# Designs tried in a protein design run: designed miniproteins, single chains, continued (3). Part 7

Each design is a single chain, and the fold is of that chain. pLDDT is the mean over its residues in the fold that is shown.

## One batch from the design tools (miniprotein)

Design m8208
Fold by ESMFold2-Fast:
Structure m8208 (fold): chain A 135 residues (1-135)
Amino acid sequence: MENLIKEAEELVKKGEEAFKKGDYLTAARYYFQAGRLYMLAGDYEKAIEYYKKAIELASKVPNAKDLLGQAYLNLGRAYYKLGKFEEAIKWYEKAIELGTPFIRAEAYRNLAEVYEQLGETDKAKKYRDLAEKYA
């Protein structure tokens, strides 16, 4: 856990350096990687913070669609871990809107998981079936 947080903090510093140089794509990638390490460490609030920073910067860069899709998926997963299911659904829906088959398949699987937790079995089945279609 401590090692993951230290590695995440080092990635944040690299992201800040890239941002100061105006390299928004490189900064977004470092913040995204930091968010992933905070997720693995169980620090979901820090993961949300850095995924949001990655999204903000990636949205300013042409052709950052794959990074944006991954960041939306992981932001949804971080909200899911905090039990914030409505926020998780919102970010998974944004990942689906980006339209890449891989991102859509994962977002549908994650939506099925959220709806199972909410006891909405029919919706959970619908999204599992959609995930298989795009797998």
Scores: mean pLDDT 89

Design m8209
Fold by ESMFold2-Fast:
Structure m8209 (fold): chain A 87 residues (1-87)
Amino acid sequence: MIRAVDPEVAAELEELMREAMEAMREADRAVDEGDVEKAKEYLKRLEEVTERIAEIAAAHPDSLEAHIREALARMMVSVARLAVKNA
């Protein structure tokens, strides 16, 4: 069974995941608008948020929820990097 993390930690993960999703959306918008420099700025923000999620997952090794969120965030970074590179 998935072990629930502390509600405060869960709330922090939800906020960080929301920040990651927003950064990815803004990077995608910047690519669509041809603003490669703005897209790179949002990619950097996405990478920074992803590392914060990874730190929480590392601090809570028994939390499948934290590890799933880390995996999703790293996937978003990979997709965003590919989009910026092909812009």
Scores: mean pLDDT 80

Design m8210
Fold by ESMFold2-Fast:
Structure m8210 (fold): chain A 83 residues (1-83)
Amino acid sequence: MEAEEKARKLYREKFPEMSDEQIDKRLALAREIADKLIEIGRDFEKELIRRGVPRVTLSIDGKAVVLRREDPEEVKEEALKAL
């Protein structure tokens, strides 16, 4: 992916002493942390929907989607599937 290649290039420019193997380990760790943060965010958003808060802003496919308590249950289920 272009983003991973760009990150690799930035690591090489910022830390020219680092080996490719060290950069790979850093990128793998960053991915693991990012995945965990996304999972925590999704769980938090699901909990807000479950509790029926008046408004929740979700990030779906890089777009901000506003979900309201009064929205149809079908819309809420679709948002939960897309998270």
Scores: mean pLDDT 67

Design m8211
Fold by ESMFold2-Fast:
Structure m8211 (fold): chain A 96 residues (1-96)
Amino acid sequence: SISITAFAPTPNPYTTSVTLRFTTTAPTEVNWYVELFDENGKSLGIVATGVATPGQTNSVTWTGKTLDGKVFEPGTYYYQVHAAGVTSNRVTLVRK
């Protein structure tokens, strides 16, 4: 089965940008997206999308914005990476 492992983002806490890192066991390219949650676990929607390369750690620079360009406020958030119907572990992300 396919699995996704999301690693600790760097820097955390972040101010202007953060690198999100994850790997997948998918043997082919898969479309991925990152879903963001508030401190209470409420979905804030999709914040990043892309294509994962097999056998590589994926690194995504994220500028702390929605897909519509709105900046997220300082606080504690969580995110998960989704690909091929599979969801990663939850990762904590803090904005200063």
Scores: mean pLDDT 83

Design m8212
Fold by ESMFold2-Fast:
Order: C-alpha cells, then sequence, then structure tokens
Structure m8212 (fold): chain A 75 residues (1-75)
C-alpha cells in the first residue's frame, strides 16, 4: 500500500512539548526514574531544535522506546 502520511513539523514539535510535560508527571508518580526523564527531556529538546522530519520521527520513536521500557519494568 502507499506509505503512511508523515506528520507536520509543527505537530511533531507540539508532540515533543507534550512528551516532556508527560515525563515530568510520570516522574512524580514514580513510573519514570530521574535518569529516564532527563533522557526524554534531552531527546525532546533535540526534536525542538531540528527541522528535519525524518530526524524528528527518529527522536519521537526513541522517546517512545524509553517510555515503553519504563512501563514494561513497572509491569
Amino acid sequence: GPPPAMPSLRELHEGARHLRSGARSLLRDGVLSEEEVREIERLAEEALRTEDLREQLRLHEEIGRVFNEALARAR
């Protein structure tokens, strides 16, 4: 089939801001460690600095991996 539609740079930047905010909330709830939150914040800040859509998607995937690994550890 055709490739999936790529999100806009604006939508990806909005997503990165939301992920950064969400990571801090999950730190407060004990789901994420301080190290995991710092990693997510670093990746989100890198996403906010780039205008390359492919790099944006890679960074968002990496943030998602950190979240998924933490959630799997929490059971």
Scores: mean pLDDT 78

Design m8213
Fold by ESMFold2-Fast:
Structure m8213 (fold): chain A 60 residues (1-60)
Amino acid sequence: MEERREKVVRALDYLAAHPDEEVTLEQLAEIAGMSKEEFEAAFREVLGLTPEELVARLRA
């Protein structure tokens, strides 16, 4: 679980560092080194949120 969390955090750090960039869920999964489905599952396990919800929050 630690490695999953670390990968998810890496993707989030990238998104936070590039607020002007329209980063998609697929790009975040690529940054984490995961498939879109795997990334979504990891997000739910680690954060209790969907990636779409978190992306919307970070862009608001």
Scores: mean pLDDT 71

Design m8214
Fold by ESMFold2-Fast:
Structure m8214 (fold): chain A 68 residues (1-68)
Amino acid sequence: APLPPASAEERERFRRLMREHLGMTDEEIAQYELGLDWLNLPYPDEETVRRIKAMRDGGLAAARALAA
C-alpha cells in the first residue's frame, strides 16, 4: 500500500536534518523531496541521514586529502 503523504512536521524535520548534517541547500533539499514524493518513499529519519552523511563525508575527505 502507498505511504500517506509526509506531514508538514516530517518535512520540516527532514529539511533541518539535511541542512544540519549534510550542509545541503534549500534547492538541493527540494530536489531530494521531489524524488522521495515521486517514488512514494518515506522521509529519512536522523539515523538514516547520519549514515548518508558518513558516506558523503568519506568521499569528500578522500577528495580533500588528494587536493592537499
Scores: mean pLDDT 71

Design m8215
Fold by ESMFold2-Fast:
Structure m8215 (fold): chain A 91 residues (1-91)
Amino acid sequence: MLSDEEIEKLIKAYEEADKDRDGTLTDEEVEKLGELLGLSKEITEEIKSLAVNGKVPDSVIVDLLRAVVFNDPSVVPKELQPLAERIIKEL
């Protein structure tokens, strides 16, 4: 599994890429992030389901990954906390 420091470096790389584009992650970007974090395909698909107009807002991904990095689901909005808890449990 990735260390918290490695996860933070990955999230920053994705944030920088997304800022240059649209501030959103495509399904392929979410899949790659899930693979790098060692998440199940089921959890990765749940993250993809948060897509607005076919892309997941980077702020949603950043919040979820912050919960993982800090091992604290309370850092995300209430509606995302159940998913954040599942992601933490998978890692």
Scores: mean pLDDT 71

Design m8216
Fold by ESMFold2-Fast:
Structure m8216 (fold): chain A 62 residues (1-62)
Amino acid sequence: MVEEIAKELQKKFPGIEPEDVRSAARLAAAGASVQEIRDALVASGVDPKTADEAARLAAKLA
C-alpha cells in the first residue's frame, strides 16, 4: 500500500522530492487526514496548492 501510493504520487507530482512522497504515502496509509498530509508537505517546502492536491490524492489511494 505505501509503495503503491508513493508510486502514484511520484508519477503525478514529479517535482516533489522522493523522500517527501514516501512520507506523504506513509501518513496516508496510517489514516492521516488530508490536512495533516498537506501540512507535512508544506513544512517540507512543497507549494501549498501542490501539497493540497498531493494530499488529496494520497488520502484517496489509501
Scores: mean pLDDT 84

Design m8217
Fold by ESMFold2-Fast:
Structure m8217 (fold): chain A 68 residues (1-68)
Amino acid sequence: SELVERLLALVREAKKQPTAAEGLQHLIEGIKALGLTREQIREAIRELEEEGADENDIRALRAALGLL
């Protein structure tokens, strides 16, 4: 999914931030900039779980979802 690829790219960019808090903020701002809804993020998380993606990446997206 193109949506999943974009979200994983945002998670990877967030990991480059100096702190976890700055990373989470970067991820939230990236999601907002893409105009993604909570429902689209939930669907992307489902796809990632089905693909056996990294649990840390899924956890980061769930944390961002809780703050949207």
Scores: mean pLDDT 84

Design m8218
Fold by ESMFold2-Fast:
Structure m8218 (fold): chain A 85 residues (1-85)
Amino acid sequence: ASKRQALQQRAQELRSQIGALLAQAASALETTGDVQRTIELLREAGRLMGQLAVILGQLDQRAAEVAKRMQEDIKKLAKDLEAKL
């Protein structure tokens, strides 16, 4: 159905955006040591991962559960980095 295809496309777009944000976060930390910028990028990636989990909940429950766990891992990493500032 067209609705399912639209959800699949949105999930792919979110995965691409999350991947780009995580790559930028790694680059900011590794090249400039910009911990504050890294935290901002991780928080945005976590927000998009939450949106991905909601969409995946309508397509694949197990994939949604994985995305939810990844969101919590990203949030924890951002919080742990902020605590060291």
Scores: mean pLDDT 87

Design m8219
Fold by ESMFold2-Fast:
Parts: C-alpha cells; structure tokens; sequence
Structure m8219 (fold): chain A 68 residues (1-68)
C-alpha cells in the first residue's frame, strides 16, 4: 500500500502543489509532492531514493497546510 506520512517536519507551497518533508510510520524520512487539497501524492525516500505513492494522515495534512 502507500507510504503513510505521520509527522511533518516542513512544508512549502510550489505552485498548485505542496512539498512536504515528512516522517513515515517507522521513522523513515520522505519528500512528498501532492496537489493542494489532496492527502495523496508521490514520495521519494531520503534514505534510499525510492519513489512510492504516499498518503498523509489527517493530522499530518492539517500540519502541512498550516505550515504552507
């Protein structure tokens, strides 16, 4: 299934997308790009460079929107 981003370290607006630096359920670090208003996007692992679909938890989504 998709990677679940449970914590947000930082977020920035990039046009119609949000860029989010986040942490997954096992403490791994991801850079996620997603359209504004969406909790689903594309993530790249900071440890491995792996690209995977990702989802933000409702709490992480609220934090990312507040930061951007």
Amino acid sequence: GPVRIVEVVGAAAAGDHLLVGGVGERGEHWLVSFPRGSRTGLARSMETGEVAPAVLTPEAYAEAVAMA
Scores: mean pLDDT 79

Design m8220
Fold by ESMFold2-Fast:
Structure m8220 (fold): chain A 61 residues (1-61)
Amino acid sequence: MPPDLEAFREMLGAFLPEETARLDEAQIREVLALVTELSRAGLPLSQLLPLLRAHARRLLA
């Protein structure tokens, strides 16, 4: 995993430890892309976290 993606995985694991432990590299990239788009849309962190958790759970289903 690239160092930047690994750093993002570690950060994500602090907030979503159960889901992050099960995500592969491609799924981590998908979550990072979602974070980037939602952040550009101006969503606050309080709205980002539940959306990221829901998306990660869908990727793992």
Scores: mean pLDDT 78

Design m8221
Fold by ESMFold2-Fast:
Structure m8221 (fold): chain A 66 residues (1-66)
Amino acid sequence: SRREEIRRITEEFRKALADPSLTPEQLVEKGLEAARRIHELGGRPPLSEKAVERMRQRLREWVARR
């Protein structure tokens, strides 16, 4: 189901955050890709530029606390 697919994408990103072999830049890219996939599954319009910037900031914060 769509809900299960979204959960899987989210869990994959959480596992990536715990992977010490990934660079901060790779983690941010994986997080943005996860957000894009979730929006595609929702059939919604693409994320606005402002929403993408906010997501990028949140991802940088999460990665910095890794």
Scores: mean pLDDT 76

Design m8222
Fold by ESMFold2-Fast:
Formats: structure tokens, C-alpha cells, sequence
Structure m8222 (fold): chain A 102 residues (1-102)
């Protein structure tokens, strides 16, 4: 789904208020993001240009969840990832469990 400019701006302003991004980063993301997936990817890259394998895997799964047409299934996958992260699972283990769940 396309993210509205107003919706994207509100999320970015909240992140800026939390000290997580600068005003210049807000402008860059808005200029380079037309979808929710592009927004999440660009936001993540500006916060961490060298993501760990775990962080990269979580981002990839988050994008997959955004494209999941079954909202209940998307929530279940999100909950599974959160549980596995809390249990200290590796990127490879998290990916395997998500693929088995699908």
C-alpha cells in the first residue's frame, strides 16, 4: 500500500522528537519513499547504514509483513519474531522459524 505524505511526516516527526533522526533525514526519507516498505528501509538505513545480520533479517521480515494480505497472519509472524529475538535467536534461526510458520 502507498503511504500518504501526511502519514509518513507524522511518523518521522515522532522519531525526530525522540532524537532518533534529524530534520535533514526527515526531508531525505520523504523525498525518497513512496511506499511503506521504502519508508521503513530508508529510515533504517539512515539510523544504521551497516546493519547486523540480525537487524537486516528483522527489517526484511518487517517488509514481508507489510506485504502480507492476511492481517492476522502478519500479526502472528510479528509476534513470533519478537519472541525469538527475546530468546536470543540468531538471524538464521529466526528466518528458519518464520519460513516454517508460513
Amino acid sequence: SLMSAEEAKQVLLEWQKQGKISEEQVQWILENSKTREEFLENLYLLKNPNPSPLEQTILEIAIEIMNEPDEERAIEIGDLVEKLVKEGKSAEEIRKEVEKFK
Scores: mean pLDDT 71

Design m8223
Fold by ESMFold2-Fast:
Structure m8223 (fold): chain A 66 residues (1-66)
Amino acid sequence: MLSAEEELLVNEAVKDASTDLTETGYDPEIARKERLARNKAFELVRAGERDVAVLSAELRPIIKQN
């Protein structure tokens, strides 16, 4: 279970990393990429990462390439 602060970090990092994506309605590939990015952010936050900019930079390749 994430703390409220950790959950906010994950949500902000995923949001920032996803800002470059164009929303064209429901797309299962976009949803899959967001899920993978969220899982990665979760692991990084549990490992002690607390900087949203660092998290979003780590997530951007996942969103763009997965």
Scores: mean pLDDT 71

Design m8224
Fold by ESMFold2-Fast:
Structure m8224 (fold): chain A 85 residues (1-85)
Amino acid sequence: MDEELKKEMLEKIEEIKEELLRAGEDPAWVEEFERRLRKLIEEGDYTGALIEAARAGIELARRRGLDSAEAQEAIARLEATAAKL
């Protein structure tokens, strides 16, 4: 299950990255976000990955004012993947 969970989480990160880039987010910020999440997932720290996604969501919400749909969706996808434990 660990290898399958890692694959699912990495796939979700790539989906989130593509959506954030399509939504016009800063590519440098998106790359940093992806790098942090991938590191945590590869280390098996799935709880840390969810916390990092939540922090990133809050940061995006602050930067975009009231427009936080992309950040909320990113968090929801990671939570759904972790729930398949």
Scores: mean pLDDT 71

Design m8225
Fold by ESMFold2-Fast:
Structure m8225 (fold): chain A 91 residues (1-91)
Amino acid sequence: MRTLVELRVEGEKKKSLEAGKIVVKEAAKNPNVLSYEAEVEELKEKGKTRVVLRFLFDSDKESAEKTAEEGKERAEKETGVEVEVKVEELE
């Protein structure tokens, strides 16, 4: 089975970038991660950035959601920015 996970972070540039890095580090611990994409956009509001991370997992939805939740919790704890998670099962 394949599962696509999207994590979105929006906030202060330094904190949003740090949150994105934490999510990538946590996801990298899971051997079922096949690939990821990162998009960084500077927002019109000065000093704010949006980071969108898309991970492709070689796993079921439940396993991918667990990894995404762990990454979200750690990033939010360390940076204080909110992380949105969306999970889509592809098979």
Scores: mean pLDDT 83

Design m8226
Fold by ESMFold2-Fast:
Structure m8226 (fold): chain A 78 residues (1-78)
Amino acid sequence: SEEVEKKLRTAFEYLRNKDYQKALEIAKDIIENEEKPSLDAYIIYTVALRHLGKLDEAEKVLEEAKKLFPNSPDIKAF
């Protein structure tokens, strides 16, 4: 939806500005509340978790993303 696309753009902007906690909160909200979250939400969530030192949580999110998007070059790069 347009709302979700706007949230993703905002979360990505927070990542660029190194506001990892805010990026994480938006990406997590999308993943928890959307029936089919986009790959971008998983990427933002994984990157934010890694920068916040939550490596075990980042690994779990990344493995879920790999199952949902097994042929994506973007997710394979992780």
Scores: mean pLDDT 86

Design m8227
Fold by ESMFold2-Fast:
Structure m8227 (fold): chain A 80 residues (1-80)
Amino acid sequence: SQISQLQGLSDGYSNGSYGAQLASQNLQDQGNSLSSRDPDNSSRINTQYQTQISNSDRNGQLHRDLSRRYRQQADQLRRS
């Protein structure tokens, strides 16, 4: 049914959001590790990783928004 398809899309994007959160955490851990091993370059390393984390976080937010929208569409069809 269309409701099942919309629910599946919502679940898929929800999973994508969690994947992006995990990616952001891994980037933070990697940046911290590299900064710790190269303190003279820590500011540059941190800035580079902050940019990558920001991009991952924006991707995660997009997936959360899409998940919510598809859930809302499924709910509207159930009420119709």
Scores: mean pLDDT 88

Design m8228
Fold by ESMFold2-Fast:
Structure m8228 (fold): chain A 61 residues (1-61)
Amino acid sequence: GGSTDGKAAAEMGAAGDYAGAAAGGHQSFLNGSPYGKLAAEAGRRGDAKAAAEYGKLAFEE
């Protein structure tokens, strides 16, 4: 699972590290997490809040 990458994405997003949050979301996506896919997509469009939120959901799976 992508739970560790999702946790890192959520923490980075909360700290305002949008690039880190997007990278964590992308790793969760590569690990097969549907929330990781949404986090990576949100980060790609510059939606840091959504990227962090989906990253947190990927961690909680």
Scores: mean pLDDT 65

Design m8229
Fold by ESMFold2-Fast:
Structure m8229 (fold): chain A 80 residues (1-80)
Amino acid sequence: MKSFDERIEELKKLIEELQRLAKEHPEFADYLNTAIELLEKTIEYAKKHREEDPEYAQKLLDSAIEFARKLLEEVRKELA
């Protein structure tokens, strides 16, 4: 299973891919940029709460990763 830091790194890579799609497809830019902002806020929140509730912080990152993956699939489906 991935470490906390590996989860953050995975989420950052997904955010980078979403940023790329927003740049290449301005019709999705507002939607994607809002999602990116929320994902970046989730990373900050998880880091802040890691010491207080590490299991909850990990669950937040896992949920954010799942959300980002589904968002990428949705956008790619619209572009097909």
Scores: mean pLDDT 83

Design m8230
Fold by ESMFold2-Fast:
Structure m8230 (fold): chain A 68 residues (1-68)
Amino acid sequence: SEAIKNLEKRLEEAKKLGLDPELISRMQEEVDKAKKAYEEGNKKEFLKHVAEAMRIYREGLEKLREKA
């Protein structure tokens, strides 16, 4: 899935940017849940976990921006 590849790329970017390790861990869990939902054909759970991973990523970026 292109969406999963994009999430994995953003997770690597989050690590390189030095986002909060707790947020990185939570984002990883949501990416893993999205991958599992996709393999199971559960579109509703897939979209839910993709959205949550992106929410965590944005929260991490905002916190990093406020420290700069």
Scores: mean pLDDT 84

Design m8231
Fold by ESMFold2-Fast:
Structure m8231 (fold): chain A 83 residues (1-83)
Amino acid sequence: MDQVAQRAIRMADSVLKSAKSLLPQMSPKVQEEVKKLMKEIEKLKKQVKEQPPNVRDVIDQLGAKVQKLMSLVLDALRAKALA
């Protein structure tokens, strides 16, 4: 597997674990968005592992979804730290 693909998958796995852990502490609306992003990220991870001819585009899409999920996770962590 390509090093860039491996790094993208590891980053996705890390953010997914953090999101799952913090999910119960999020509002119902944010939980819905996070669950949707988690499903999208899981599908993109599987596509990256298969290394299709357009794997670069798939990695870019995965990165965008991971960044959005990371933002939601950081917002949840900030809310928890203030408690």
Scores: mean pLDDT 79

Design m8232
Fold by ESMFold2-Fast:
Structure m8232 (fold): chain A 74 residues (1-74)
Amino acid sequence: TDRLKKIVSEVLGVSPVNLDDDIFKLGGDLLKLKELQKRIQEEFGVFVSDSDLYKHSTLKGLIDYINKNSTGVK
């Protein structure tokens, strides 16, 4: 979504970001990854672990992960 794209752009200090861009290759160090996890939890109510970021490291993969988990019922 545009919102996540904006958050990634702001946290990593890069613009534009593409769906195929790897967050780690865009300059995501450990501190920026922690900030990104926090912003995602605040905006979408989704907990993204370090392992989940590695598994879904592209912007598209991260969007898909958030969508799947934000619609989660118990």
Scores: mean pLDDT 75

Design m8233
Fold by ESMFold2-Fast:
Structure m8233 (fold): chain A 62 residues (1-62)
Amino acid sequence: KLSEEELAEKVKELVPSLSETQARELAREILKAPFTKEEMEKLSKKYNIPTSVIRELKLLAS
């Protein structure tokens, strides 16, 4: 499993348009979120990132 800091680095690699603060916030939310379609879609809309990328990050966090 990735740490929050390691996941934030992966977020920044996949979504370089996010700030360091936003990448860290998304990493924290991914680690705490249940792996459900509804939660993945919510994060996708909140950060304006494709659901496929959110799912990839969630798999890396698992």
Scores: mean pLDDT 80

Design m8234
Fold by ESMFold2-Fast:
Structure m8234 (fold): chain A 63 residues (1-63)
Amino acid sequence: AAPRWRATLRLAKYDPKTKKWVDVGEVVLEAPDAGALWDQYRRAKAEAEAKGYRVTDVRFERV
């Protein structure tokens, strides 16, 4: 298989009961090159923020 790039975004959502941001999961993105992955990351981050999530961590790796 051709080498691919991966990005893992950790998402948090505000919990009004504890008044803290709580991790709610991860989004994994894969692309054939770093440029395509960066474009996917920008879109995914904007969409998550529009839905009320916060991106707390981003990990980029080659697979």
Scores: mean pLDDT 80

Design m8235
Fold by ESMFold2-Fast:
Structure m8235 (fold): chain A 86 residues (1-86)
Amino acid sequence: SAAEEARKKEEEREKEELRQRIDELTGQVVKDLRQARKLEKEDPEMAEKIREKSKKRLAYLTQAIEYLKKGDLEKAREYIEKAEKG
């Protein structure tokens, strides 16, 4: 009982940590896309580079969310790390 309770609390904490990391990275992507929009007239090449990087990050975050839904915390973490590296 005590060991099962401890495992459940650990898994719950890890899931919450991964959810927070996904939210933070999603927020960063939103900020990057806003910056790209601002740069569109001044530096269209840099704006496009930021959009391409953001699209890649969003793809990794989408995979992380899917693995998190499946309860595959290891794979969710791997895709979050890929999103962080860009």
Scores: mean pLDDT 87

Design m8236
Fold by ESMFold2-Fast:
Structure m8236 (fold): chain A 73 residues (1-73)
Amino acid sequence: SLEDRVLLALGKAQEAGLSLSAGELADELGVSRTAVNRALRRLQAQGLVERLPGAAPLYRLTPAGVERARELE
């Protein structure tokens, strides 16, 4: 699913010490920003992804999201 691909992309980014924007996820995954934002909202509702505080909309996995991403590998 797109949600699984978002979890894996964010997990890989976090191993490199990075957080990703919705635009960066859309570019990496080859999907629309609208589709990525929908997936991010669902993942946030499940407690798997969080939006970082600040003006820039950057996203990262929660500890629960890290465990879910590991299950997909």
Scores: mean pLDDT 84

Design m8237
Fold by ESMFold2-Fast:
Structure m8237 (fold): chain A 64 residues (1-64)
Amino acid sequence: MAEKALEAARRAGAAGARGGAGLAGGSIVNHWMPKEEAARIAAEAAGLPFEEALRRTESGAKLL
């Protein structure tokens, strides 16, 4: 599936490849939820492009 390639690329970079955010691995090492992982989660959940999610995370750090 062509969409599978696009989704795989997004997932791998957004929430699948690095993980951590959903697994709370950062909590054990005092990471909680890194901005990059948060951006990946946002990209997948909201269907945003990865670049947009990254910028939102940077700006969102202040909004939070």
Scores: mean pLDDT 52

Design m8238
Fold by ESMFold2-Fast:
Structure m8238 (fold): chain A 64 residues (1-64)
Amino acid sequence: GPSLEELAQRLERVVRDMLARGLSRQEVLDTADRMIDHLARTYGLSPEQVSELRARVQQVLDEL
């Protein structure tokens, strides 16, 4: 399957695209959280990997 880095890069792209479309920070967080939950179920991600993906999403939002 895809690496954690590949999943993180995909999430970052989706987050940036949502922000570019004018979605609120809360709408972006809610959508990203659902995507991370789906990825965790699909690829069997550990709690540590899930936390890393959440941190990457939060970092993108905090840089804006």
Scores: mean pLDDT 86

Design m8239
Fold by ESMFold2-Fast:
Structure m8239 (fold): chain A 80 residues (1-80)
Amino acid sequence: SEAELQAILDQLEEDIKYIRENLHQLSREEQEKLLKTLKGTIEKLKELLPHMPESLKPRAEELIKRLEELIEEVEKLLEE
């Protein structure tokens, strides 16, 4: 439903904010697990995107970009 999709996007925005605020406090193992989770989230969002209402598509596309940026940040932290 549209309400369920909105709730998913709202939760994802909060999750991204929380992760960014706590990223430097994560262990290497937690960072590796996070990287896997973020990649999985992007794949799921890309699968849902063509089936979303037009009103939600720009928001979902922006969140995909933010997740891709977050992946780059995590990968840089894993480089030692």
Scores: mean pLDDT 85

Design m8240
Fold by ESMFold2-Fast:
Structure m8240 (fold): chain A 66 residues (1-66)
Amino acid sequence: DRLAGLTPEQQAAVDEAFAHLSKSSPAPDEEIRDALLAAAEDGARTAAELVSAAHGRLGERDAARR
């Protein structure tokens, strides 16, 4: 699992960021999870960094659909 490659702190931050984005984002849970995992793999360590990076990635994905 991709989560197994993260530190326990990063896994907790991903779970926290997912809870925030799942309530606020219209994107499917799998897209939110993929964006968060990609952000963590890119070096995001805190829930705030993960939310910010995932928001950017989800916005880019929405723009790319045009």
Scores: mean pLDDT 73

Design m8241
Fold by ESMFold2-Fast:
Structure m8241 (fold): chain A 73 residues (1-73)
Amino acid sequence: SAEAEQQKKQLTMEYVKEALRAVGDMVDELLAAKQKGASQEELDKIVEQNKKEIEKLRQKYQEQLQKVQEQAA
């Protein structure tokens, strides 16, 4: 339905904004750590932790899309 498509579009835009913010925060954290002389191992740990948070955002987004699709069916 048109209503479901509009809801999906809004959820997608919200997800994109949250994901871009999370990536920006990761970049800022990595740059700050590197400036403080962080080791490659410490930088890798920051990347791993941030990847997990981004994955949680993706899962939440997919669950929200599924609920909209189920309500439209």
Scores: mean pLDDT 86

Design m8242
Fold by ESMFold2-Fast:
Structure m8242 (fold): chain A 103 residues (1-103)
Amino acid sequence: EEEKKKEIEKILEKLEELFEEAYKKGQLTEEQYKKFLDLLEQIKKEATKELVKELAKFVLENIENFEKDLAIEILENLIKLAGILGVDSELVDELLAKKFELL
């Protein structure tokens, strides 16, 4: 499971980069950006299905704030993370549907 941990870490680093880009472009408030960073840090310490579900819900709540290409990349990385952790298909399907809607 060392390979799984490394893959999770890479996805979290990419999500942090994408959220920072959104913040720098004025697409997130400081409060929203800090909440994303806090969720990523919690997942980094202990990757649980519940924390990934919380992150996914918060992404979906803010999805309209992101520019199209950035939103798609965030959703793609979140779908990968959810898949690795075996998150319920219902949430993965919701993320996929939102990505498809943006295409």
Scores: mean pLDDT 86

Design m8243
Fold by ESMFold2-Fast:
Structure m8243 (fold): chain A 93 residues (1-93)
Amino acid sequence: SLEEEWIKRVEEALRLVKEDPEEGIRKLEELAKEARELGEKYGIEAQSLANTLEGTYEVVRNAAKASHELAVLAAEEGAERIKSAIRRFAESL
């Protein structure tokens, strides 16, 4: 399902922020871009998902400049908000 696919991709990106930070941040950027394209075509729940992913990407990218530990914490804090936004978007379809 769309929900299962997006949650899996998000969980992989967040895991990679810890294990391979440059790749994890790149995957978050890609997810944010894809969500923004969905937000342009669909309703407010798609825009909410795009905003949540873009916000998490920005915070993680900026945290990574200070320390790896802060980038991981930022990713973990964003995880539940992103998953909730994915579920709301999937339910809106």
Scores: mean pLDDT 87

